# Designed miniproteins, single chains, continued (4): the designs that were tried, part 22

Each design is a single chain, and the fold is of that chain. pLDDT is the mean over its residues in the fold that is shown.

## One batch from the design tools (miniprotein)

Design m12733
Fold by ESMFold2-Fast:
Structure m12733 (fold): chain A 62 residues (1-62)
Amino acid sequence: MSEEELDREVKKALAILKLAVTGLAHPEKRDFIEKALDEVNRTEDPDKAMEIADQAVKEADA
């Protein structure tokens, strides 16, 4: 595994973790967070995965 591949996996894991924590903080928005998790799992781009997670967190906190 290259350092770049490892960094990409770490970024995707962090995106998933952000969504999981947000889902715990906002249980009423669980369905919305689950949809965001599905989008993160479908993307191959770690930067896109993080963007999806950040947008979902912002919407959940609003």
Scores: mean pLDDT 78

Design m12734
Fold by ESMFold2-Fast:
Formats: sequence, C-alpha cells, structure tokens
Structure m12734 (fold): chain A 81 residues (1-81)
Amino acid sequence: STPEQLKEREEQLKEILKTVFKLNDEQIEKLLEAMKNGPEAVRELAEELGLPLEVVEALLVAVEGPSAVAEAEARVAAALA
C-alpha cells in the first residue's frame, strides 16, 4: 500500500469511530495506534473504552483483512443497532 492509500483507510476508520461511536480524537488515535500493534492491542484498548464485542470484531477485521471500510461500517452499524 502507498502512504496515500494508508492515510485514506485511516481517515475512513476515523470517520466511522467518530460518527458511529462518537469517540474523541484522543480515543481514535489510541485505537489507530493499537491497530498498528496488532489485534491483541485492539482488544485491550476496546475493553478499556467499553466497546461491544461485535464492534471489536469489526475493528479486528479492518486490521487483518484487506481494508474493507464499507464492510467494517456495516459490521459496526449492525453491532450498534
């Protein structure tokens, strides 16, 4: 992936986290850093933030799969419905 593609994926994830979860910029940056450190870091931070398991699963898919922001959006929306 190019730096531009990576930035685009981060921006899309930030929008999901801010719009759906209403997380602040600090919490979003912590989650993005955790995603860079792997799925275990994501689980630990998501537990700290009190995120539901289904939302954690959506974030893990975004880390491990080809950046399917639309798929992550659908999973997050479903988990919060």
Scores: mean pLDDT 67

Design m12735
Fold by ESMFold2-Fast:
Structure m12735 (fold): chain A 70 residues (1-70)
Amino acid sequence: GLTDDEVRALQDILDEGARRAAAGEDPEAVGEQTRTRLNAASSGVRVTGVTVTRDPETGEVTVEADLEPA
């Protein structure tokens, strides 16, 4: 499992990815960069996917990572 500190670090990385996508960066590139950062921030899990979505009404971007135990 992830520690509270690891969860916080991963959340910060996800939030940064969301801000970058909201600024008009390519969602696919943001997803790949976010995946790389998440994998570097945790040794106990493997990030298998990152999904970037945008709310069409608010313009808000969310970034979600799929994690598997290493």
Scores: mean pLDDT 76

Design m12736
Fold by ESMFold2-Fast:
Structure m12736 (fold): chain A 69 residues (1-69)
Amino acid sequence: MDALVAQLVALVQRDPDRARQLLVRLFRNDRAAAQAVLTYFSQAGPHLRQVMRDAVRLVRQQSDVAGQV
């Protein structure tokens, strides 16, 4: 867990698009892990919170579209 969080924090600083992709994959495959990562990001700072919100929004939008098919 800690290694994944550290990797995501480093990616947000270097490449926020890749960090967003990793968060989207976590939300799809393991909601418990995604929720743990969200807890850290919510307290880390405004830029990390923005990446978190964008990832959550994308996952929910994709799930809603898939649910209607």
Scores: mean pLDDT 62

Design m12737
Fold by ESMFold2-Fast:
Parts: sequence; C-alpha cells; structure tokens
Structure m12737 (fold): chain A 59 residues (1-59)
Amino acid sequence: SSREEAHRLFLESALLGAEVLSLVVQGLVDGYYSEEQREEIERLTRESLELERRGLELA
C-alpha cells in the first residue's frame, strides 16, 4: 500500500540522516573532514531529503 511505501521511505530517510550525523560527529571529533567525507555527507543528505519528500507525497 502507499502507506507502507511511505513508511519505508521515511525509515530509509531516517537511517541516512543517522549516517550523516555519525559522519559529522566523527569529523568534529577528529577536527577535520576529508573530501570523500564531505562528498558523502552531501550525497546522503540529499538522498535523505528526497526520500522524505517522496514519502510525504504518498502519505
């Protein structure tokens, strides 16, 4: 159902958001961010927001 699909999208979005938070915290503790870490944070953030938007359209 669209409700189940929306739930899946929201869950996936939340998990990506948790990965972003983990990477941000790690960079703060280390006092620097590699180019790869910055690109990954940007990519995951964009994907998380897109999944949330799609979930909202189905909810």
Scores: mean pLDDT 85

Design m12738
Fold by ESMFold2-Fast:
Structure m12738 (fold): chain A 65 residues (1-65)
Amino acid sequence: MLSDVEAGRLLRELMAQGLSFEEAAAIVEKLSPFSEEQKEILREIAEKLREIGEEIEEELKKKYG
């Protein structure tokens, strides 16, 4: 099982290669299953990313809509 620091580092490395957060997280889970604690943190991050995505969509709608 990866530590939070190791999981975060690997996620960043995969995302730096052009993968999305969801794709990077799926690869990390296949290599080393997430702990329940890590899954909870990832759910919170996914929710925040969804909110950021909604904000970007609103900004694009205001600028190009």
Scores: mean pLDDT 72

Design m12739
Fold by ESMFold2-Fast:
Structure m12739 (fold): chain A 60 residues (1-60)
Amino acid sequence: PTPTNRQLLGYLRTLPPAEASRYRSVLGLPPEAGHAALTFSAAERAALLAELRDRVRAAQ
């Protein structure tokens, strides 16, 4: 089963704020008010997304 947006967001809450912000940007989520949107290369986006998916998958 593919992780849902709720599962991804829930997992992000367990991470340090800086790490969570990076994953939010990679997931295409808007930055929180007052938070700068982070820009990543295509390679960085792919790597961070894969890491997030693996971490969530390991938690399920």
Scores: mean pLDDT 71

Design m12740
Fold by ESMFold2-Fast:
Structure m12740 (fold): chain A 56 residues (1-56)
Amino acid sequence: MAEVERQRLAERLAELGRQKGEEIAKTDPFAFPVEEARERGEKVGYHAGLEVFEQR
């Protein structure tokens, strides 16, 4: 039960991180490549989601 919820939260945060990374890349296209910003956001979001659930 709890593990399924943790995975859902991690995936949701990963998607949010990806979208935020894309927005940042769009705002400053000379700063970061879109694909790398997306991957970084996804990884950071996934890890944050797992950590938040472990704290609770």
Scores: mean pLDDT 69

Design m12741
Fold by ESMFold2-Fast:
Structure m12741 (fold): chain A 85 residues (1-85)
Amino acid sequence: SHMQELRDKAAEILDRLVSAERQGKMTPEEKEILARIKELRELYEKKDYSTLAQRLGLSKGTIYRMNEGQRMALIIVQAEKEAKG
């Protein structure tokens, strides 16, 4: 399903970032992805769902209806998309 593909992609991104950090060999792109993940997670932790929704290209209501795993997967995938242009 689309949501499973999103979760799988998010897991692949996280595994790559964790591996790169462990090796001490993070590329500038990987550092940018990590910085954007932190920024989007800060919006989520502050419950600024309006700004988060705008950055994810979704309605605020759509974010409220998602579970935490879905929100985290979207944050990770969006961070990579923004970092790559």
Scores: mean pLDDT 85

Design m12742
Fold by ESMFold2-Fast:
Structure m12742 (fold): chain A 77 residues (1-77)
Amino acid sequence: NAIKLLEEVLKKVKDAGVSEELLEKAEEAKRQAIEAVKLGHYQGAAQGARMLAELAEKEGAPEEVVEFIREAAEEIE
């Protein structure tokens, strides 16, 4: 279930103790991705998750969190 994966992604980001800025961006990315999934736009949702993974990596989030987001994006697609 793509929505459940997106919820798990946000939980991983929150639990990782990342910056407030990254957390806000993750919450927005989740909202947009869930909307895309509801419209049947799975590729769009996956792209959003990949963009979040790139941002998380750039802002120094743990490698485990970044890889989880990338894997979730592949599974959503």
Scores: mean pLDDT 80

Design m12743
Fold by ESMFold2-Fast:
Structure m12743 (fold): chain A 86 residues (1-86)
Amino acid sequence: DDALRALAEELVARARAEMDAAMAAGEPEEELRERRRRLYRELLVEFFRNTPDPARREELVAEAQRELPLSGESARAVLEAYREVE
């Protein structure tokens, strides 16, 4: 599914650009950490809305984890919290 992969790449690139802009603006590390968590959650919402298949969801989440500057632990915690709310 090239269209979903392209969408994931675009969303990740957009999130990365937002983080780069915030860092360039001198945003404090604690605020950058919260921004990363928010962006990751937003990506998960978009992925899940466009991807009902569990295996495909896991692939897109793994791609987001690789591209965003989140630790594997924090990314996993955000994913678990999202799954409980959803």
Scores: mean pLDDT 66

Design m12744
Fold by ESMFold2-Fast:
Structure m12744 (fold): chain A 97 residues (1-97)
Amino acid sequence: ALEELVRRAREAARARDGAAFTALLQELARLGAPLELLLELSAEAALAALLRGIEEDRAAAAELLDLDLATSTDEEIRERAREAVREELERALEALK
């Protein structure tokens, strides 16, 4: 049962359906899904949103990630976004111990 909701949450994140994603996370939490799973799904959605934002506005993404637009490649901007999301997820998971 939880596996189907996780699948649907990931599909909503890929489809940019924030309302559906939020509703599915709330349903997962109501059914007693582990907090670690909810944080992982949130991190996956945040990373997907950041990577799409980089494609849509490279200059704004570089500024938000404190990167020099003139010397940074698109891959360096994407890698910094992945690193930032991983750092935040690790910090959140450590706080649960």
Scores: mean pLDDT 74

Design m12745
Fold by ESMFold2-Fast:
Structure m12745 (fold): chain A 71 residues (1-71)
Amino acid sequence: MSIEQVRQQLDADPSITPDQRATIVDILRQMYRTTSSSQISQDYVDRAVQILRDAGQDALADQIRAAWGTG
């Protein structure tokens, strides 16, 4: 899945604010550019997961948590 595809999906969802979209896109950009993402803050991962779950994007939230979340 590409960052652009995720961005388009987030842009189509009116329940997500522009600031929340920017945060999620930045996290995903880091994820796709830095495969060893031990440097990504868990606060950012938790925020992205929560935003995505609130928007009904459970599958994407699960992918993010599995790849970069501590759990």
Scores: mean pLDDT 65

Design m12746
Fold by ESMFold2-Fast:
Structure m12746 (fold): chain A 55 residues (1-55)
Amino acid sequence: SLIEEAERLREEARRAGSGGGLAAAGMTLQDAKNGASDEEVRRGLAGARALLAAD
């Protein structure tokens, strides 16, 4: 599920020390739990992954 993907990405960002990735993944996770569309959550995950990769 997208919630599981966001939770995994948040943990990965936390372990990597990526403040940007952690914040973005956390926001995306919250949006998913609050009923954001799958398209919105996927865009948030892509942004969080890009921030994690940049660190």
Scores: mean pLDDT 84

Design m12747
Fold by ESMFold2-Fast:
Structure m12747 (fold): chain A 66 residues (1-66)
Amino acid sequence: SLFAKFDKDGDGVLDWNELRDLMKSLGFELTEENIKKFTKLFKEADKDGDGKLDKAEFEKFMKLVE
């Protein structure tokens, strides 16, 4: 899966840098507008506020981006 491919630490979560690399791989340009959008949606999906997304939070983030 894309999640496992970008989870380079193998800890079952994606940090902001890993998520940015994943979004870029999907063809999203890292413009100021897109970074602002992704930052907002990342914070909305990150229920614990720890700066990381688990697989379920990542799936929620992806639904919000679409």
Scores: mean pLDDT 77

Design m12748
Fold by ESMFold2-Fast:
Structure m12748 (fold): chain A 57 residues (1-57)
Amino acid sequence: DMEFEEELGRLGAEVFRELNRREPSPSPEASEERSQPIVRAVSRDVREKRPDAVLAL
């Protein structure tokens, strides 16, 4: 059934287009937590994130 294959191809193309458009030049945010695998590091994030939470909400 080519119908689904066509949709899959379209989805793939769309993802490629979005990726190209977005151009993730600003680097991934997940990279920041690499240095914080310390037991207490997460706890501090919660404290400092409180003032930033207002932005998300």
Scores: mean pLDDT 54

Design m12749
Fold by ESMFold2-Fast:
Structure m12749 (fold): chain A 75 residues (1-75)
Amino acid sequence: PSPAAVDAAGLAALAELASVAPPEVAALLEQARAALEAGDHEAAGQLVTRALSALSPEEQAAALETLNAAMNAAG
């Protein structure tokens, strides 16, 4: 897939995660989406890491499922 298709899948996954995340985590995921839209993959990765570190292990598992689903849909 093209880099644009991967970015689109990432944006969709972050939107899904933000919709079910606690407000503080959702805010970090929205910042990550904005960074990814700007092409700042490093800032987006840092924001995602910060968001995931604020989640419980169960929420982290759900986030990984969402990311795997997005990757499968993209490839």
Scores: mean pLDDT 75

Design m12750
Fold by ESMFold2-Fast:
Structure m12750 (fold): chain A 81 residues (1-81)
Amino acid sequence: SDVDLDLAMAELHAAVLIAIARQGTPWEEVEEALRKLGKRYGIEEEVEKYIKEAREKYGDDEVARAIAAAQGVIDALDERQ
């Protein structure tokens, strides 16, 4: 279905954000991209939850923070399938 395709595309986009974060993309850029992903695929609440959790857990490590936020989004999308 279109919903299943949208969920798969959202997971792919989140995986790309993990890849660019590992290459040193600034947190502010990854955070903006995650929020845009959330708006596009109707998962805004899940994205904001995982951004908050990542900020609380990885206050000084921007790469770990970005990876944790994006991975949380992937995990939430997997639960929907």
Scores: mean pLDDT 78

Design m12751
Fold by ESMFold2-Fast:
Structure m12751 (fold): chain A 96 residues (1-96)
Amino acid sequence: SAIEALRRGIEAAERLVEAARAGDAEAAREAVLELVKAIGEYQEVVPDLEELLRLIGRVLRILGHLEGGDFEGAAETAEELREELRRRLEELEAEA
């Protein structure tokens, strides 16, 4: 389900924000893997190449921040991604 995949993505993004703010690079990387899996599952149900490229672009920015030790930048980008996923979830729920 697209709704279930988006909910998992939002939860992963929330864990990513928490891990990044705690400076826990390992927990942050685990949350990124869960987030990528959720995005993949969502895009298999609702394929949109333009949306996929935007979401993956944000994931790559998060990874760049983590690699550079910029945990605040990682948290901010993860919050932006979480908000985008939440907005998309609201749109899909409104169509039901």
Scores: mean pLDDT 86

Design m12752
Fold by ESMFold2-Fast:
Structure m12752 (fold): chain A 96 residues (1-96)
Amino acid sequence: MKELLTQASLSEGAAREALAKGDVDAAIEHYRKAIAALEKYLSLDPDNKVAQIDLEALQAALATVEELKKEGREEDALEAAKKTIDEVVKAAEEKA
């Protein structure tokens, strides 16, 4: 199961790299792969709060990137994704 967390981390990194290059379609696919890996991990370890927070953050980032693509604001996608992830993680930490 360590391999699923590694896959999620690598896919998230690939999504950020794609956004930095302006490849929003590649970023969306990489975020989907990261989310799928975390969902599979959580099916085996459902009480892992860190993985739950990471899943929520990546789902929010994907939604933000897809919305910006729909609006033609792809240039804002990297900064918006970073901000969305930070806000989700911070909100979860404040509840702990």
Scores: mean pLDDT 82

Design m12753
Fold by ESMFold2-Fast:
Structure m12753 (fold): chain A 104 residues (1-104)
Amino acid sequence: MLSAEELAEIRRWARELFTDPERAVERLREFASRLDLERTKEFTLAFIGFVIQEAIIQGKYEKAEKLFRLGVETYRELQRVRTKEEALEVTFRAIDRVAEIVKE
């Protein structure tokens, strides 16, 4: 389980995606790479959830809808993942796709 401090850091980077997406992507990828398999899965879903929340707070409802659909897809992919390497591949693709949606 991710700590309260780790969740706060993820939430901060999720917000930074809307102002400095390049830096946020770098920090999110670095953070995810340090985690074990289960914490990588938790990180990925928490990260997407925080970006959805931020999009809603900013009134960007079309982006929030796209992010929610990506979150469902990512959740399904992660259920099939059994190694840290596979989890990182899913996570890095999710980070990149989230950044693309946020930049629209």
Scores: mean pLDDT 88

Design m12754
Fold by ESMFold2-Fast:
Structure m12754 (fold): chain A 63 residues (1-63)
Amino acid sequence: MLKETQFKLSDTQKQELIDGLKYNGVSDEQAENAVKNLENTVLSDDKDEAQTRVVQAVNEGIK
């Protein structure tokens, strides 16, 4: 069911996220998992909830 917008990153945004995570000591594999998890995350129309989901998706991808 398409009730929420699926988050999709451009190649530039993916690279920026990977570089930022690696700068903070995250491995290449963890950074790639974070990007993949974020792209599979469904965002809400609520900005605060969408931001929380982005943070949670990245954090879970790093694990």
Scores: mean pLDDT 68

Design m12755
Fold by ESMFold2-Fast:
Structure m12755 (fold): chain A 121 residues (1-121)
Amino acid sequence: DKNVEDAVKTTIELARELLGEEGAELLRRVLDKLSDEEKKELLNLLQNTPVEDLLARADELVAQGRKRLATALLLIRAIILAFHGNNDLAVELAREALRIAREIGDEDAIRLAEMIIERFG
């Protein structure tokens, strides 16, 4: 899907600008673990979830067993927030992403979350 590919490329470029090549590659690996259907849902969530609702939405996804999607949502929004200088909220979202990533053993998501926390915390 061209729209999914373009959106994924855009988010990876944002991660590269903010966190360098290592952050970009970690985000790519996190996203590669999602199906095309999950990537479409992730894009919908990114477009339609207000920032104040992100933690509640992630909790709902975790309760539904959708931990990889919750982690990806939080990491991408943390990157976007940090890019716009909203460091405190970016770190808060990254800390929640780290907690979920540890539960599922997603080493790429763990490392990416730790990079965000270290750089902006």
Scores: mean pLDDT 89

Design m12756
Fold by ESMFold2-Fast:
Structure m12756 (fold): chain A 75 residues (1-75)
Amino acid sequence: GLVTDLVNQLIQAAEQNASAEVIEALVVELSKIRYPQVDFQQLSSEQKLLTAISILSEFDVDNDTITKVVQALKA
């Protein structure tokens, strides 16, 4: 499904050290599906990190990959 496809794209982007902009764009698309009433880009940096971690943990993404996504969002 769309969510699984986006999670897999995010995992590959993180593993390939894609740009912060690419990683953030994928997290934004995931947040629109999981939290449709939340504007991810208007969240504080801390709230963005917590939202990304919450989604990735829900889909059993590896901690190493989550760490790479978090590092990209801090950039």
Scores: mean pLDDT 84

Design m12757
Fold by ESMFold2-Fast:
Structure m12757 (fold): chain A 85 residues (1-85)
Amino acid sequence: SRKRIEQGIRQMEAIVQGTKENMKEIREEAIKNNDPEGGNESIDSVRKLSIKRLRQIQEEYGVPQEVLDKYIEEIEKAAEEMKKE
């Protein structure tokens, strides 16, 4: 149903925002500890976990593939920017 899809989209939006916040915290911690490699590894781990969770929500809520692809791209772009900065 549309209501179910909308619930899935809200869950995906929450995951994307939480993932971006987590990546930022990982980057800030990596800077403090002078450990850019460890920070990059942690960001990649969080990226993979969040994408896996988005795919689970897509399956559970019946979210369209194009919406999933958009959120995956957003997470991947955030990871690239956090590892760059």
Scores: mean pLDDT 88

Design m12758
Fold by ESMFold2-Fast:
Structure m12758 (fold): chain A 81 residues (1-81)
Amino acid sequence: MKELEEELSSLSPEEQKQGLQHMADIVKAQLNQEEEEMRKKLNDLKGAPQSVIDRLLSSMQKKLDELRALYAMLLAKAKSL
């Protein structure tokens, strides 16, 4: 994130907004993919011990939370410009 903001600082405000919005759209698509993968993993884990399911879900949830935070930051940055 910080490196992207530094690179964008050399662009016009219009280009910065467009770049940030485009990156947000990419992150949103990635988030949707990861949510679908989580649903598939949950279906594949049907009948597995709950402790195994919980550990895998925790790892996947962390990745989703990171993507959601990134998406929110990109949108906030685009709106602030």
Scores: mean pLDDT 77

Design m12759
Fold by ESMFold2-Fast:
Structure m12759 (fold): chain A 90 residues (1-90)
Amino acid sequence: MEQKERIREELEQIARETEAAFRATFAAKEASLSPEQQRLARQALAQFRGLYRQALQAIEEAKSVEEAEQVLEAFRQGAEELLRFVESLP
């Protein structure tokens, strides 16, 4: 139980830090982005928020610490992909 709670806390921290980093990078680039690039960036963030909600539920439903750690790792990969995407924008 305690290890599963730690995994949940780490998931919440990754989500907060990722969204903050995304917002900072997006704000710095927003004026130079096309309307289509701005729309795609906002859509990517919305999808990440959906992934976060699904990951929280999956951790809560996980029958083992191992299963919860797999959810956390998949979410971490999604966070890295989101930041890579926003960083790749001109």
Scores: mean pLDDT 87

Design m12760
Fold by ESMFold2-Fast:
Structure m12760 (fold): chain A 61 residues (1-61)
Amino acid sequence: MAEKAAEEGERVAPEVKPEDYSPENLEREILASIAAMVRAIDRIEKESREEIEKRNEELKK
């Protein structure tokens, strides 16, 4: 992971208001990020399997 890119992104939005620092809001954002990551992994896995099967079929041709 490119540490520099992450730091630069955070610095453009370093302002955290007390209400935004609420544990509930933080938890929701973390859960949403995890859900998005799980979905991305699922899609990549499905695409990889389909690609491998397609390549195997083409190789058999």
Scores: mean pLDDT 67

Design m12761
Fold by ESMFold2-Fast:
Structure m12761 (fold): chain A 79 residues (1-79)
Amino acid sequence: MSPETVARILGTLAEVSGPDGIPREEAVEAIAREMGISKRTASEMLKRLVREGLAEERDGKVRLTEAGLREMARLTPPQ
């Protein structure tokens, strides 16, 4: 994935998830809408972020890890 794609997905997850995270299906749908891609492609992108330790899935909910929050800040330049 490109750094821009990673930043957009992480930003989307941060925006739509609460402190306890967001249901996996809702996370996939939010990514698909933001990126203009299929739910299948969004699911594969989410799996990559989980494998890279930038997101975690617990009890069917997805949230950003500390590493994911740090990476998002690094990839998103201040305006």
Scores: mean pLDDT 79

Design m12762
Fold by ESMFold2-Fast:
Structure m12762 (fold): chain A 86 residues (1-86)
Amino acid sequence: SSAEEEQAKKQVDELLSRLDQLVAEAEAAAQAGDRERFLQLLQEMEQIAQKIGELMKNLSEEQRQEVLGKLNAISQRLGQIYQQVE
């Protein structure tokens, strides 16, 4: 239903916003050499990504493509951060 799609979209957008915040925190942890914090943040990001994946079942194909694009951008940013972790 349209109401389920709207609710799922709002939840996905909130989770994506949280994911962006966690990526910034992971970058700060990597720069500080805080490996334990970095790994904890990665685990939280994985849990959020799994929740987004479940909610995507209730999204339209167009909305799913937008979400996948944003997740891909986050994954690319995380790849850059990994290069700073020894």
Scores: mean pLDDT 85

Design m12763
Fold by ESMFold2-Fast:
Structure m12763 (fold): chain A 60 residues (1-60)
Amino acid sequence: MEEALEEARRLVEGVRIAVKDGTISPELVARAREAIQKVMELNPEEGKRLAAELDKAVAA
C-alpha cells in the first residue's frame, strides 16, 4: 500500500510540474490515473483524494 501511495503521489506531483512547464502529456496523466486506481483498491479515501488532486492539477 505505501509503495503504491508513494508512486501515485510522485506521479501527481510530476503532472503538476509538467503543467507548470507546459510539458503535460496524455501518457503521464494516464500513468498517474493508473497509480491512483491501484491506491483506490487498497484505500478508497486516499485514492479519491489523489484523484481530486490530479484533476485540479490538470485543470490548472
Scores: mean pLDDT 80

Design m12764
Fold by ESMFold2-Fast:
Parts: structure tokens; sequence; C-alpha cells
Structure m12764 (fold): chain A 87 residues (1-87)
């Protein structure tokens, strides 16, 4: 159902938000990463297009690589992998 899909997407987005903060990115960047995961999982193209792009000059190379891997793992349901990346 739509409700079950949105609940799962919200839980995954919250998970990505917490892991993003753990690797030391700003609350704004963490919210943007979480929102992207939510948009992808719900199929919300308009929401996805509204998300501010990650600014490489505001993050380290390591943070950029970790964010990309965490987001991908979370979207794929590989939550343990995402947690290990954040360590």
Amino acid sequence: SRAALEERARERAEFVYELSLKIGVSEETARNEAQEVYAVLTGSWELLQSIAPTKPDELSREQLEKLSKIRRAAIEGKLEEAEKIAE
C-alpha cells in the first residue's frame, strides 16, 4: 500500500539522516540526503528535483564518498552495510 511504502521510506530517510550526522556533515546536508532517499523510495520525481545538490567544496572527499555509499545502501535495504560505512 501507499501508506506502507511511505512509512518504510520515512524510516529509511531518518536512518540516513542519523548516519549522515554521524560522519560529521551539517544538519542541512543530512536533511538533503534523507530527503533524496525518501524521494527515490516513494517515486516522488518532483521532490527529487527540488533537493539542493551536494556542494563538494563544503565537504571532504571522504564525507562525499561515505554519503554516496550510505544513500545507495539505504535505498537497497542494506542497512548493516550503511552503518559500517558510517563507522
Scores: mean pLDDT 83

Design m12765
Fold by ESMFold2-Fast:
Structure m12765 (fold): chain A 70 residues (1-70)
Amino acid sequence: GVATLTVTVPESGTYLLKIYVNGEKVGSAQVDLPAGTHTIRLGGIPKGSTVTLELYKDGVKVASATAVAE
């Protein structure tokens, strides 16, 4: 299925993105984001799985979102 997550960042910059599926860390990436709201869609996830995204800037968690794959 697909999980759709929305995160809002207050300023443009480089963020560390961490991805969790059912509480287990599955990946991390360094991403450059402009200020504002971003929608992230993750496919290939088993329907009913919980996906959590965390965004960090300079070691501080600035945003988090959780969704269930449909």
Scores: mean pLDDT 83

Design m12766
Fold by ESMFold2-Fast:
Structure m12766 (fold): chain A 69 residues (1-69)
Amino acid sequence: SRIPSDEAIEKIGIEIALKFGSELGQEIGKLMVEMREKGKPAEEIVEAIAEKFGEEIGKFVRELFEKYG
């Protein structure tokens, strides 16, 4: 799995904010940036999001990584 780009994370954060609200989009965006800075690939980021925020949100974020990054 590829480490996501800054642009991919920004686009994904916007899409999450549009679907689930800006507060949740900001929290998930922060987690994505933190995990990317630690060199974590998209699959590990998706798993961490699913664990913290639930499987529905994790599935949505997985689909966005396939679309953007």
Scores: mean pLDDT 84

Design m12767
Fold by ESMFold2-Fast:
Structure m12767 (fold): chain A 91 residues (1-91)
Amino acid sequence: MELTEEQLKRIYEAIKNGRLDEADEIFALLDVDGDGTITPAEFVRILKKISEVSPEPLTLEEIAQLFRKADKDGNGTIDFDEFKAFIAENA
């Protein structure tokens, strides 16, 4: 399903502030296919959309850094445990 501006802003604020308590709900919003994983391409696309609605847009380098942090084991997908670790790092 398409993410709303409000959902995108919430995802950004949860990541920026390390809101681990919101990780379950945020992950569910990012897991568009409902398969329990997020592809790197989906993650980057969402971060770019967040940048479009934010008054302080993310730079291309910041998006790339967030992606590298999220894909910790380099397996080409981000599972829920990797996503929680990513949020906990305040990235």
Scores: mean pLDDT 68

Design m12768
Fold by ESMFold2-Fast:
Structure m12768 (fold): chain A 65 residues (1-65)
Amino acid sequence: SMEEEQKKKQKELLLKMVEERARKANLTDEQIEYLKKQVEKLIEEGKSFSEIFAEAERLIKELVG
């Protein structure tokens, strides 16, 4: 259905946004890959976009120091 297609597109956009934010924060390629895997895990667990985004921001700040 249209809703399933929209959800899939939103998940892809979220992953791209997280990668862009991590690169702007000067994270290493290894840290970016780790972050993306954590975000994918949260998506698979059915977390809301707000919860995923908040956790990604927390992880980026932890990795930067």
Scores: mean pLDDT 80

Design m12769
Fold by ESMFold2-Fast:
Structure m12769 (fold): chain A 72 residues (1-72)
Amino acid sequence: SLPVGTVVEVSYTPVVTQPLSLVTQLLGPGWEILAVRDSAGNVVLENPSPEQIASFVLEAGETYTITLRRVS
């Protein structure tokens, strides 16, 4: 397994408009979101709260870069 504190970046292009919380459900326990960037490199979320993750919508066809940190 990856050590705690490992930071990874993943590129994600949703095929349908969907909540960011779906991504956290698919990752499972042990990861937190540090940042989300849009295709232009704009930081759209930084150190998001659970409320921000629940309310944020990923737009179909937009490529996001999601920065994740291993916490367990």
Scores: mean pLDDT 82

